Designed miniproteins, single chains, continued (4). Designs and how they scored, part 83

Each design is a single chain, and the fold is of that chain. pLDDT is the mean over its residues in the fold that is shown.

## One batch from the design tools (miniprotein)

Design m14869
Fold by ESMFold2-Fast:
Structure m14869 (fold): chain A 95 residues (1-95)
Amino acid sequence: MLRERMADPEYRKLEDEANRRISKLLKEGEKLLEEAKKAKEKGDMKEFQEKIEKVRKIIAELRRLADELPDDSPARGFALISAAVLELSLKNLEK
């Protein structure tokens, strides 16, 4: 199934575009988590809350992107794993 779909140029383009968007969102989320951690260490709770809210929006966008992809899409799996990783990091940082 996947091998046959990867031979389709339109499916391959969809996967490539999704992977680029997911990678960008994951990197942005990781950067915001690092900035949130630094804000928390400084006691800047306003900056901390602003950064974690942005991370929550990225998690929501990753899940939305996954919902737009086929169930057997590798990019869908990557989006869901990326969202879960960011959510776990966010939960640990909020403690």
Scores: mean pLDDT 83

Design m14870
Fold by ESMFold2-Fast:
Structure m14870 (fold): chain A 59 residues (1-59)
Amino acid sequence: SHMRERLIEEQVERTIKDLLDAGFPEPDEKFVETIRKMVEQGLRDGEEARRRREEIRRR
């Protein structure tokens, strides 16, 4: 969905900013792609965790 794509891009931008603020060099395109994949995986893991919490609440 468009909302999910926007959330991923916002998290990628925030991660890059946090790295720059911490004194790391500006990431190249390959590293940005790696960050994007990590953010996507994190969102999937978060969705699974949310589903498990809902399952527990229904018991």
Scores: mean pLDDT 77

Design m14871
Fold by ESMFold2-Fast:
Structure m14871 (fold): chain A 60 residues (1-60)
Amino acid sequence: MIDVVLDPTLSMEEQARKMRELGLSDEEIEQGLRLYGTRLRFQGMDQSTVDKLLAETLAS
C-alpha cells in the first residue's frame, strides 16, 4: 500500500501530477489514485464515477 501524501483539495489529475513529480512509478501512482478513489466513494461518489475518473486520469 502506498503511504503518499493525499491532498483532499486536489483533483484526481492534480494528485496524479503531484505523485509523478515525487518520482513515483506508474504502478505506484495507479495504486495511490485507487486509494484516493476509495476516499471519494466514502465522501458519497459512486463507484462508476470513480472508475471513470481513474481511467481518464491514468490515460492522460
Scores: mean pLDDT 71

Design m14872
Fold by ESMFold2-Fast:
Structure m14872 (fold): chain A 87 residues (1-87)
Amino acid sequence: MMEEIRKEIEENIDDILKAINQADSPHAQVLAEMIKANSTEPLRAAIEALIAANDATAEELARIEAELPKIEEILKLIIEIVKEHKK
């Protein structure tokens, strides 16, 4: 799942950014605000952490999510934008 999400983001990054600029989606607006406020470095860090967690046990995944607040929130926003763009 996490590796698939990363590949989907990488393949559709231009479309995601285009959707953010042209769609009045609440999820797209929140993500755009996050990107502007913190550059793209937090998103890259979130994706890397989730790729690492893909090989982890459930307990290790829970610790990673606890140590990196908002990682899950950022990823969920990206997933929602991708879903909205495809529909």
Scores: mean pLDDT 55

Design m14873
Fold by ESMFold2-Fast:
Structure m14873 (fold): chain A 91 residues (1-91)
Amino acid sequence: MLKLKLLVHIISLGAEIYVEARKKKVSQDQIEELQELIDQIYELVKNDAPFEEIKEELDKLREKLKELGLMSPHLEQLIEDILELAREREA
């Protein structure tokens, strides 16, 4: 159950990032880079990667979102929810 819930949260995060990126007219190249980071996080979770690897990719996503001016309290909370679920899965 936790793995499926985590995968759904990652999909939701990706969808929300896409909406914000389009609203703020982020370039196609930057949207593709964001999508690649989301896809990498999804594959790590799907392949039962350790929490530290998932956290590393989420930290990269966080930095990219800040660079593009896309970070919001809502997106920070979604990322924290994913980190909490990923940590809980290893317990």
Scores: mean pLDDT 85

Design m14874
Fold by ESMFold2-Fast:
Structure m14874 (fold): chain A 88 residues (1-88)
Amino acid sequence: SSEKFDKANELIEAGKYGEAKLIADELAKAGDYFEAGKIYEALGNYYKSNKAYSGAVDMYNKAGDMYEKAGNYDEAIKAYEEAAKIEE
């Protein structure tokens, strides 16, 4: 799973956000929730910076769901709060 996580980060740096999301989806299906959450969070940050707010909300909520499943409740709360701040 670390190889997939590294690949997803390379794809984000290359501007290939759709491919990075597919890797996050694969990690989530495999039960690698924490790594999936990190990638969704990075995608949310990207969409927010580009004012793609609907995409950012979706990604932050997915990150929160993944962190919750991983038992990382502090990260889950922060991700959900980022989504809520955009919705306001």
Scores: mean pLDDT 88

Design m14875
Fold by ESMFold2-Fast:
Structure m14875 (fold): chain A 77 residues (1-77)
Amino acid sequence: SKTMEELEKDYASLSPKQQEVAEEAAKSRPYSGIQAKLASESAKRYGLSPSDAAIATSLGMARRLLDLNQRALQLSS
């Protein structure tokens, strides 16, 4: 699994449009099919190739899941 540091490095390698896609995916509510839906919609909206959109949404979803897991562990004290 990717660490936050690894995700930040991967984000830095993305194009500006891919970074926007990853940021939007990182704010999404996780559910079955969301990654594929976001990839399709982002490819259309930003004029990205399906591969570039899939990479960006995958990274954004990985960041979102990591963030939710961290929040679940340290939500209130």
Scores: mean pLDDT 75

Design m14876
Fold by ESMFold2-Fast:
Formats: C-alpha cells, structure tokens, sequence
Structure m14876 (fold): chain A 82 residues (1-82)
C-alpha cells in the first residue's frame, strides 16, 4: 500500500465517521426538520467517502455501497420534508 492509497483510506474513514455522527443525531432528534438536515449531512459525507475511494481505485462494489447508503439517507430526509 502506497502513501496515496493509505491516505485515501484514512480520509474516507474520517468522512464515514462524520456521516455516522450525523446519522445518529438524526435518529435521536424529535424534530422532523432537524432529522432531515442531519440525514442529508450524513449522505453528503458518505458521498465524499465514495468519491475518495473511487479516485483511489477501490473496487466498484465498495464505492457503490457508500453511494447506496447516501441515497437511502437522502430518501429518508425527503420523506420527512413531505
């Protein structure tokens, strides 16, 4: 593993951790608007993790899992705002 690949893994992991924090805030909130905002923030960070992993040449299956998680969270946010 070269420095670029290692750095991509670290950066993606940090984005994933941040996404998990926002997802947890959304789950614990009682306010639908606060839930929606935090689900969207979580989705944004999962997409950032996917982009970093894709650029670093990780398997498409790994990238797709992160993107699918982001889409799921965006759908949850959209349902709360309707």
Amino acid sequence: MDKETLWAEVEAALYEMQAAVYEKIAERSKDPQVKAENYRLAAEYYRKAAEILEKAGFPQETVDRYRAKAEELEKKADELEK
Scores: mean pLDDT 84

Design m14877
Fold by ESMFold2-Fast:
Structure m14877 (fold): chain A 62 residues (1-62)
Amino acid sequence: MKYTVEQLKADLAARGLAPLPSDEVLEELMRMFDKDGSGELTEEEYQRLLAFLEGGDASLLP
């Protein structure tokens, strides 16, 4: 399955991730993880984005 910005936003909300990024930030994240430029995240790219959001420590991020 592929994830659009709206599906990404809905899934993150359903997972209880708070605060949710703005639509502009979600579009930026999709650009970062959408390596083939399809405009949608694959399941692998989406899992990497989730790991970044949930496992990212501010002290370890650039």
Scores: mean pLDDT 70

Design m14878
Fold by ESMFold2-Fast:
Structure m14878 (fold): chain A 98 residues (1-98)
Amino acid sequence: MPKPLEPNEKMKKVAEEEGYTEEQLRGLPEDIEGLLTLVAEIIRRRAEREKGPDLPNEELLKYLRENIREVAREMGLPEEKIEEIEKLLEKVIEEYKR
């Protein structure tokens, strides 16, 4: 079982700005899947705020791909972890399209 995520101050700030609570943040695993889940949820909330509710899945995926690196960097993740998150996102999208 992966250990629970221990968020840094940048993660807490970004999560709070998008209405993601510290309690919800602590509920995520510290592995790359947990980090992708967090970053994707932040991007989804930003997309809904900027473009409104009921965003089509294909447009949400495009927004996610375009913003994943920048948001992960904003959250203080190192480039190596950002690359792992991008790779995992592409695998998840491929599995979803099956």
Scores: mean pLDDT 77

Design m14879
Fold by ESMFold2-Fast:
Structure m14879 (fold): chain A 114 residues (1-114)
Amino acid sequence: SPLDEFLAELRRLLEEARRLLEEDPEDLDKNIEALALATAAKTALQEVLARRPELAPLLAPLLAEAERVIAEARARIDALLPDDLEEIARYIAAVLRGIGLGLDLARKFLRALE
């Protein structure tokens, strides 16, 4: 079903984000990528919930999980991120990429439910 496919994609993003956080805890690029993936999952869930609030009981646990992964990634990035404008710009770009991916995933799923 479109719902099962959407849930599988979200779980894949969160599992990949977790793997990146665990693989090299001091690697800034891996922590930034983990944040981007978890941000994509959160954005997709928030967009779907805004248009399909009846799915809240099913999707709320995944949203809570995405928020926990984001909090962990942000804490690691905060410890590792240099006071450098170019690195800060890369961090911001990754977050925006995550938002864009999440919006695309939500729109694809919502169209499949029409």
Scores: mean pLDDT 88

Design m14880
Fold by ESMFold2-Fast:
Structure m14880 (fold): chain A 62 residues (1-62)
Amino acid sequence: LEGEVRELLRQVAEAAGLTLSDEELDTAIRVAKRALAESSSEPLSDEQLLERIGQALRDTLS
């Protein structure tokens, strides 16, 4: 999961024309882990979780 999330975040950032440092990727992964923890009380599909991670990344880097 963590490796897949890291690769996805890198791809989303690159698609948005952004370059992320390893430290920024680690921060984004922490945000993704928080979203996963929050989703334990709210049943989210893998697609919805992925969409939330992508949205959070766009909002953070915008």
Scores: mean pLDDT 65

Design m14881
Fold by ESMFold2-Fast:
Structure m14881 (fold): chain A 100 residues (1-100)
Amino acid sequence: PVESASEKKIRDWLSQNLDLIAELLGEEVAKEVKEMLEDPSVTTGAILSYMVLKSSDTPERFKTLLTYMLQTVFGLDKEIAEFEAENMLRFYANLVGIEL
């Protein structure tokens, strides 16, 4: 499967920021995300869903990660990135059946 341009940018950002993922969500999550990124059949939605599932006890850390990603990948200012990060957190939490 071929990724969209946005999906490729998100994958590239995640791959370049594994240290930040380890800091915010833990080394085990960063290792699994790295392995998921090596499989082109794994979508960015699946990776983000996995990260939400593993950060359910600390949703603010995942929101922080999403905020940095949105600012860097899409050039959003901090306020807009924080708003969109909250929407993404709620969306993926609902998708995997987690109550925040």
Scores: mean pLDDT 83

Design m14882
Fold by ESMFold2-Fast:
Structure m14882 (fold): chain A 61 residues (1-61)
Amino acid sequence: SMVDEDDARFRASVSTLSVDEVQAAIDAFRALRAQETDPARRAELDRQIGVLEDVLAEQRA
């Protein structure tokens, strides 16, 4: 699906970040998500936060 392809591209783009940079990105995306009122954009941000959290977990393993 388009969502799966977008998530894969986003994952590839953030996989080069350090642990501190991934954490900063999570904090920034959570702040954006808290102020977003559009349901489609909120769903996109939730997916991107999930990808960032997965990358962070992999880097800490």
Scores: mean pLDDT 82

Design m14883
Fold by ESMFold2-Fast:
Structure m14883 (fold): chain A 70 residues (1-70)
Amino acid sequence: EIEELKQKAEELKKMADDLGKQADDLLKQKKKSSPSVQKTLDLAYKSAVDGKKYLDDQAKKLEDEAKKLE
């Protein structure tokens, strides 16, 4: 169903946006943190960025599938 695919894509985009905001917050926190904490924040930042990209890619696939069904 086209509507379900579009809703799923929107849900994934919202999750990706949330991860993007968390990544930005981690970068700001890293600038204010000690060197030992910065390494941990770098790993968390990379995970958030990778997760955002994955969700954005999945949302695009669902949008493309919805267009095929129209």
Scores: mean pLDDT 82

Design m14884
Fold by ESMFold2-Fast:
Structure m14884 (fold): chain A 61 residues (1-61)
Amino acid sequence: SLLEELKKLGIPEEKAKEIVKAAEDRNFEKLNQISKELLDEGIPMGTVAEANYLALKLMKS
């Protein structure tokens, strides 16, 4: 599941849940806001990029 993949990347569970909801809602603006929050909280840029990629794959399904 997207939630488990995000947690394996090191995304905090509460933020991972927000990403899953944004992806299910196809809310690109919310996904971008969460991505900025993760970067501001010190999550590595590569981790945030991978999280975005996984979310976008769900949005295309």
Scores: mean pLDDT 85

Design m14885
Fold by ESMFold2-Fast:
Structure m14885 (fold): chain A 86 residues (1-86)
Amino acid sequence: LSPEEQQMIQAVRELIDRVVALFREAGSPLELEAVREIEEAIARGASAQELLDLLLRHIGRLEEEGREDLVQRISDIIREIQEELS
């Protein structure tokens, strides 16, 4: 893997770990469903891209449900990870 690919994989893993922790803290049915699907994908050996695609789908659901609080916190996590890579 190239250094860029390794950085991307690491960033995705950190993003998923932090978002799963956030969703477990929130504890609502939509967030717990997202955690279950993500954990099942990880157990199946899903790629970083597949995990990102899953996460984006669940972020879309949160936006549709008016969970702006969670969408904002996820955006903050993404920014923190991007700053760590810069």
Scores: mean pLDDT 80

Design m14886
Fold by ESMFold2-Fast:
Structure m14886 (fold): chain A 69 residues (1-69)
Amino acid sequence: LSPQQAGDLATVREAERLAAALGVDVTPSSSYPVTVQRDLQAAGLSPQQVADILTQALGVGAEATKKAL
């Protein structure tokens, strides 16, 4: 794996850890931030809570999804 892919996986794992603590099943995808946001909202989190989690867990990985690798 490239360093970029390894970093993206680490960000995914952090988001999965947070989702697992909330009882949400999260699957990574090419639109990863949107997918995670949807699953967290489905678990009953407010939009502000979801935004905070995504900012903390996916902030560094967001550019990778925009660039489409």
Scores: mean pLDDT 53

Design m14887
Fold by ESMFold2-Fast:
Structure m14887 (fold): chain A 97 residues (1-97)
Amino acid sequence: TAAEAIDALARGDREEARRLVERLVREGDREGLKAVAMAAFADGDEEFLKWLLELLKEAGREETAEEIKRLLEEVRRLEKLSPEEARRLVEERRRRR
């Protein structure tokens, strides 16, 4: 599962994490793959992120790869905002039902 892959990354077990991610790719678990990508990004594991994106392209999951790229760019953009701007954006998103 995605949770197991994230746990493997947290333990530094990249081999197990890669096996679990390959399973998520086969199953087409888009949300799980996004969660794993976010965990790798939070850990600063750019090597794992590059591997994941290439794996998705090779498996024909290009749309999922593009979703993850956009998500990571959005998160990187949000990290560059001031605390005030970040609070305003969070409030705006909460109001949009």
Scores: mean pLDDT 74

Design m14888
Fold by ESMFold2-Fast:
Structure m14888 (fold): chain A 93 residues (1-93)
Amino acid sequence: SLEELKKLAVKTMEKAIELAKRVGASEEEIEELKELKKKVEEAKSAEEILEALEEALKLVEELLKKNGATLEDEIDLGIIHLGIAVLKLVAKK
């Protein structure tokens, strides 16, 4: 259902925000991620949810590349990426 997809997407966004904070994202970068989380919460379609998740993933990937990443950070990014891939698969059904 859209509501279940939204709930899981919000949890994925929370993990993305935590990772961004851990790698030293600025207040402006954290606010950008929070705005994307708000877009997920207010989304009216699966497509809107997935677009916001993909944008958040790109921002977090850029943050890790810019600020540097530990092995734990790379693993957490991989978990977020996998989570989004699974949500895309479920949304097609």
Scores: mean pLDDT 87

Design m14889
Fold by ESMFold2-Fast:
Structure m14889 (fold): chain A 95 residues (1-95)
Amino acid sequence: SHHHEKLKKLKEKLKKIAEAMENKDFDKARKIAEEIKKELGADDVADSILRLIDMVEKGFITPDKASEMLKKAAESENPDTIVLYSAVLSTIKSN
């Protein structure tokens, strides 16, 4: 179920992760993603973000592009945008 208050808290954490990514503070980004899992129970979302962070560290995507994707998810009313990001990351590594 998509809970409005849970979505608001998720959006706030996505913005913080985007900021951490822009600063190349990957440890901070991971901690916030773990908070999404622990505090919001959004395991699939958290795992998608952790994969995004890993892909940035491996050089498959830039920190700026990852930050852009996270900001777009944070501004979206549709939580499926985060699921789409996981799919895009899988495609980038395969291409």
Scores: mean pLDDT 75

Design m14890
Fold by ESMFold2-Fast:
Structure m14890 (fold): chain A 114 residues (1-114)
Amino acid sequence: MTTEYTVEDADTGRRFRVTVEQVSDTLSLARVVDLETGRVYRAGVVQLSDTTWGVFVEDEVTGEVFVWNVERLSDTTWRVTDLFTGRVWTVTRLSDTHFVVTDDGVDTAPVDTG
């Protein structure tokens, strides 16, 4: 099954087209296109539990790789954490094909800001 989504960055106003193809019950492949820059990312999404997914993201131009953890918070919200940087985003579903991403910053211990 192939599904197309629009993801909007609430902080920058940038829009992304995300195409997801389900390969198996636990594996999906995604292609993400930045509509402003034309930059393309490839992603593999692995379901780890009923509420958690691991995501491997590759920049198609530079070959740079990112590893994200995705956790379902509710029927309409997910938390995305970059495992290398600690950066956190909240993803909110507005419709079946439209999502908004809010940058929550870096998940730092309270002492790290002092």
Scores: mean pLDDT 77

Design m14891
Fold by ESMFold2-Fast:
Structure m14891 (fold): chain A 100 residues (1-100)
Amino acid sequence: MLTASSTPEEWLNALEEEVRKRGVRTVDEFLALLQELGQRVRPESTAGAHPAGLALVFLSRVAEESSTYPSVQEAAEALLGVSAQELIDALQAELQRALN
């Protein structure tokens, strides 16, 4: 179970487990999962209003702490099986929608 004190490795393991358990295969489903996990840890956080921002922060932390994933894009590809460009485009679209 994830908390504010969870390590990046614990977040990565929990995210991978939830992706597999829920059968997440699209960026939209991934963003929804990250929003749920963010709300679980920080229900008052504005990150819940911007799941794309939460996703980028999470993936950046995973990339920084892991020798297995040298970049945030590679972490996304390894976890979701989607192209880095497709993920970036979807995250940008979500951020644009949230800001409008």
Scores: mean pLDDT 56

Design m14892
Fold by ESMFold2-Fast:
Structure m14892 (fold): chain A 99 residues (1-99)
Amino acid sequence: MEGWLALLEISEMVRKLAEEEKITIKNAEDLEKALERIREKMNPKEQEELERLLRLTEETLRLWDEIGRRLQEMHRQGVSEEERKKKLEEIKKELEELS
């Protein structure tokens, strides 16, 4: 999925900035500040590409949040741990077969 590649690229950019500027990223606010500093060092074309990667990452995070919500709902409904594990294994196999 393209969103995972975008997340990896953004993570690498942030990691490189943190190492070069000796910044520690402890929370979401620190991450936002690091991304702003990355933007300041970029030309307009690079900024457009970063915005595209951020959009793909936000979409991926939204999908993860939805999956997390569904898993929490199944837990609330008293679905057994064994049934949850079986369902996750089935989803994993379907994803591996489609890849």
Scores: mean pLDDT 68

Design m14893
Fold by ESMFold2-Fast:
Structure m14893 (fold): chain A 69 residues (1-69)
Amino acid sequence: DDAEKSIELIEKLAKENGSKFINVDELAEELEKEGMHESAELVRELAEENGSKRINVKKLIEALKEKFK
């Protein structure tokens, strides 16, 4: 359930930005507001690994699917 909700939120934010990349700090805050704390932690970890506050939306969605398999 959390994985599907997290993916839906990511796709919504990506559509609003009109970009293939999303700001992970903003995404993590929105995920926390929706109670998706595990997803918020995962996106922060991905930001640290990439050394960037912007991550590709498709890469984010795939990482979430792997985490909540």
Scores: mean pLDDT 76

Design m14894
Fold by ESMFold2-Fast:
Structure m14894 (fold): chain A 74 residues (1-74)
Amino acid sequence: MEEEVERLLKEAETLLEKIKASNDPDVIRQLLAELERIYDRAEQLYKEGKLSPEAYDRIRGLYAEARRIYVEKL
């Protein structure tokens, strides 16, 4: 379970960096959709008591930042 949490955080951070680096709205939309899947999984783990509030807040923050970048680049 700890390995899954670390994996989700690393994947979310990687996707955010890819979103920051891209100027193609179609690519950004695809990356954002992938990050949304990570966010949904994190929410599920949080509800099951398998994700710390700190880890959940970090993933929420990464998703919110990605969403903001997407809107700004439209």
Scores: mean pLDDT 83

Design m14895
Fold by ESMFold2-Fast:
Structure m14895 (fold): chain A 79 residues (1-79)
Amino acid sequence: SHLEETRAYLEKALERLRAGDLEGAAEALRKAYEAASTPEAKGSILGALRLVEEGTPEGLAAALATVESSLKGLEKVEG
């Protein structure tokens, strides 16, 4: 399902961000964007991707928070 695929890619992006793998995180976020079915999810994912692409410590911290928030949002939709 689109929700399960989006969640899997967001979880992968979160793990890559925590590991400092910015290229892997950006790739996972692009896949999450493609899998996402709602404008809200797509907007949040695109925001996180742009923060990762900024390459700043502040942008990375904001991207981590955004991905975590997006995952919580998906959990609420399925629960």
Scores: mean pLDDT 81

Design m14896
Fold by ESMFold2-Fast:
Structure m14896 (fold): chain A 79 residues (1-79)
Amino acid sequence: SAAALARALAYLQGLVRERGWDPFDLLGLLQRLVALSDEELAAAMRALAAAGTPGQTRPPDPAERERILAELRRILAGE
């Protein structure tokens, strides 16, 4: 649902802001779980980029990726 996608994006924006994780890596994790239209993909990228500081990001490690995927699955399931 649009509401679940909005919650997922808010969660990822928090991770960009608090952890400095790369917006493109986080968007890639979201895309593994949900098919986004071109418009949704563009909107998601703008939202995630706005939360980060350019040049001050890193990719999440494997354990971080697993935790992010688990939380995204929960949010997208409507929890």
Scores: mean pLDDT 81

Design m14897
Fold by ESMFold2-Fast:
Structure m14897 (fold): chain A 71 residues (1-71)
Amino acid sequence: SMKEKEEAAKNLQKMGEEAVILGLEAGRGKETEDLVKQMANSAFPEGEKLAEEAIEKARAKYAARQAAAAS
């Protein structure tokens, strides 16, 4: 159904964000970001733009966690 497709898209975007955070923690941020973009582009029209939004959110969360740890 349409609702199930929307939930699948939302879950894929959330998983991409989590993958980027893990990649940043491992020092593989660029490689993980490139993979997330590729996966999203394969799954959606305009997937690259959705991946870029997820990457920006992941970077912001990672930066906030680093700032909190330094304080």
Scores: mean pLDDT 77

Design m14898
Fold by ESMFold2-Fast:
Structure m14898 (fold): chain A 74 residues (1-74)
Amino acid sequence: SKEKELKKKQEEARDKFDEEMRKLQEKLKKARENGDEKERRKILRDYEKEFPLTSEESKLISSAEIEKSRKENK
């Protein structure tokens, strides 16, 4: 079923996003604790330039959020 496959991909993309956000937060926390503003800015810039999700994975997450909003309004 295309619907089951889409949901599986959406969940996998969300799990990947959550893991990458956890790694980002850990790196930012370490830079803050060391007072390294240059490293903190580099981490944020690298994240913006090289987003950890592919364009397809980002689209899947957005689609999942749209579907969730649709279900919550029933």
Scores: mean pLDDT 69

Design m14899
Fold by ESMFold2-Fast:
Structure m14899 (fold): chain A 68 residues (1-68)
Amino acid sequence: GVDALAEKYGLSPEAKGALEKAIQAKENGDEVTAARYATAASLLVIAEDLPPEVRNQAARDGIALVDA
């Protein structure tokens, strides 16, 4: 879940919150809001100054979690 992903990659509360909102919007069928929050979460993950390989994997795992 989002908590496990945030702990695994050390995501900020802001990145975690955006990812949670993306998943909630997707579950509610609001695909536009889900896409907006997924984009925001990806940008926040990029801004976390993680190593490029870790950042790219965190973004991929986050997108996969929203799309599940």
Scores: mean pLDDT 72

Design m14900
Fold by ESMFold2-Fast:
Structure m14900 (fold): chain A 62 residues (1-62)
Amino acid sequence: LEKEITRLELLRGVLRIARDSSRFLAETSKNPDLVQQNLQSAQDLDRRIKEIDAQIMKLKQQ
C-alpha cells in the first residue's frame, strides 16, 4: 500500500513538470494553434494529476 502511494506521488511529480512545461509553451508561443494545443495539454495533465491525488487520498484512508 505505502509503496503504491510512493509510486503515485512520483508519477504526480512527473506530470506536474509536464503540465508546467505545456503552460510555459502556451505563454511564450506566438502561434494561436500552438497556444491552444498546449493549453489543452496542460488541462489534460492537470486533470490526471487530480485523479492521482484522489487515488492517493483513497489509499491513505484505507
Scores: mean pLDDT 83

Design m14901
Fold by ESMFold2-Fast:
Structure m14901 (fold): chain A 118 residues (1-118)
Amino acid sequence: PREILDAVIEALQDPSVTDEQLAALYRELQEKYGPLTPVESRALALLRHLRDVGYRVVRYRFDDTGPPRIELEAEAPDGRRIRVKAVGDEGFQAATRALNDAIAAGAPEVDLRFEAPP
């Protein structure tokens, strides 16, 4: 549910929040609102990965009124910004993989866009 995604993103913006606190928050919110959809889970995995490598989510928008879409802007530890746009389940998977590869290669500034083919 969107309420879980919104609450977790807020927590991910606070560097003092531990992984254990995030796990507890997920359990509490899923008990209250029900389980995440596969798309919401992939969106949260992308956001969590950004936090794990020191990126701070500056803004985001999630929309599932049609094909699920996430648009986000994140700030690297050195102050550089990256933008990610992903549409649909395959787009979210591709964005996560590309971001993992870029971060592993030491590329702190990337502009990733993965959209459904026209």
Scores: mean pLDDT 65

Design m14902
Fold by ESMFold2-Fast:
Structure m14902 (fold): chain A 86 residues (1-86)
Amino acid sequence: ALSARGRVALVAVTLLSTKAAKENGGKMTKEQAVEIVREAGRLAGLSEEATEAAVEAVRKKADANGGKVTAKQLVDAAREGLLAAE
């Protein structure tokens, strides 16, 4: 199960990714997705290890999808990375 900080980070990822997707025609680039996860990690006070695990999961998801992710794909990948680290 996610820690309390992991849950807060996932809420932040959801809000930031939904906004970014609306502003960018429904999808975000790999770079934008990584920046969202790092910002959410900072806001939630995540460890560097947990933040990098979420970033790696998101990078892998973007690479599998031609370099772009939807908000849902980003949230799902970030959750998987956080669960692996926590």
Scores: mean pLDDT 85

Design m14903
Fold by ESMFold2-Fast:
Order: structure tokens, then C-alpha cells, then sequence
Structure m14903 (fold): chain A 78 residues (1-78)
């Protein structure tokens, strides 16, 4: 599932940025992770990770979120 893969792909970057910015809260580190993914052209991973965080906070996936996840998974396969 693309959302799980996106979280795993961003984990090394989050760990690296966390070590470089130890005085920043985790929420700011996550913002830097998303910025780096966009800058590097990895928008699919960024969008999928954002969707995964939203779904985790809500405790479920809406039909619109499921549709977006499937679309991102198809784009990631290219």
C-alpha cells in the first residue's frame, strides 16, 4: 500500500533531518521532510505520507482518501 511505503521511504530522511535539527520539535522536522520531498520531485511520496498521517489521525480512510491512495499507487508504479 502506497501510504505505508511512503512512510517507510520518508523515515530515513526524517531521522537525518532530526539529527541535523535536534532543537526543533517533531512537527517542524516533518515539515522539513515534506519540503525536501517536494524539492527533490518526490511529490507522490509526500502526498501519500500526508494522506497516511491524516488517515491515522482520523482512525479510518474515507472513500475519497482510498481513491486518492489508489491513484498515487498507480502513479508510483510508473
Amino acid sequence: MIMNEAVERMRPLAEELGKEHPDEPPEEIMRRVFDELIENGDEITQRAARLALEAARAGTLSEAQREEALRLEEEDRK
Scores: mean pLDDT 72

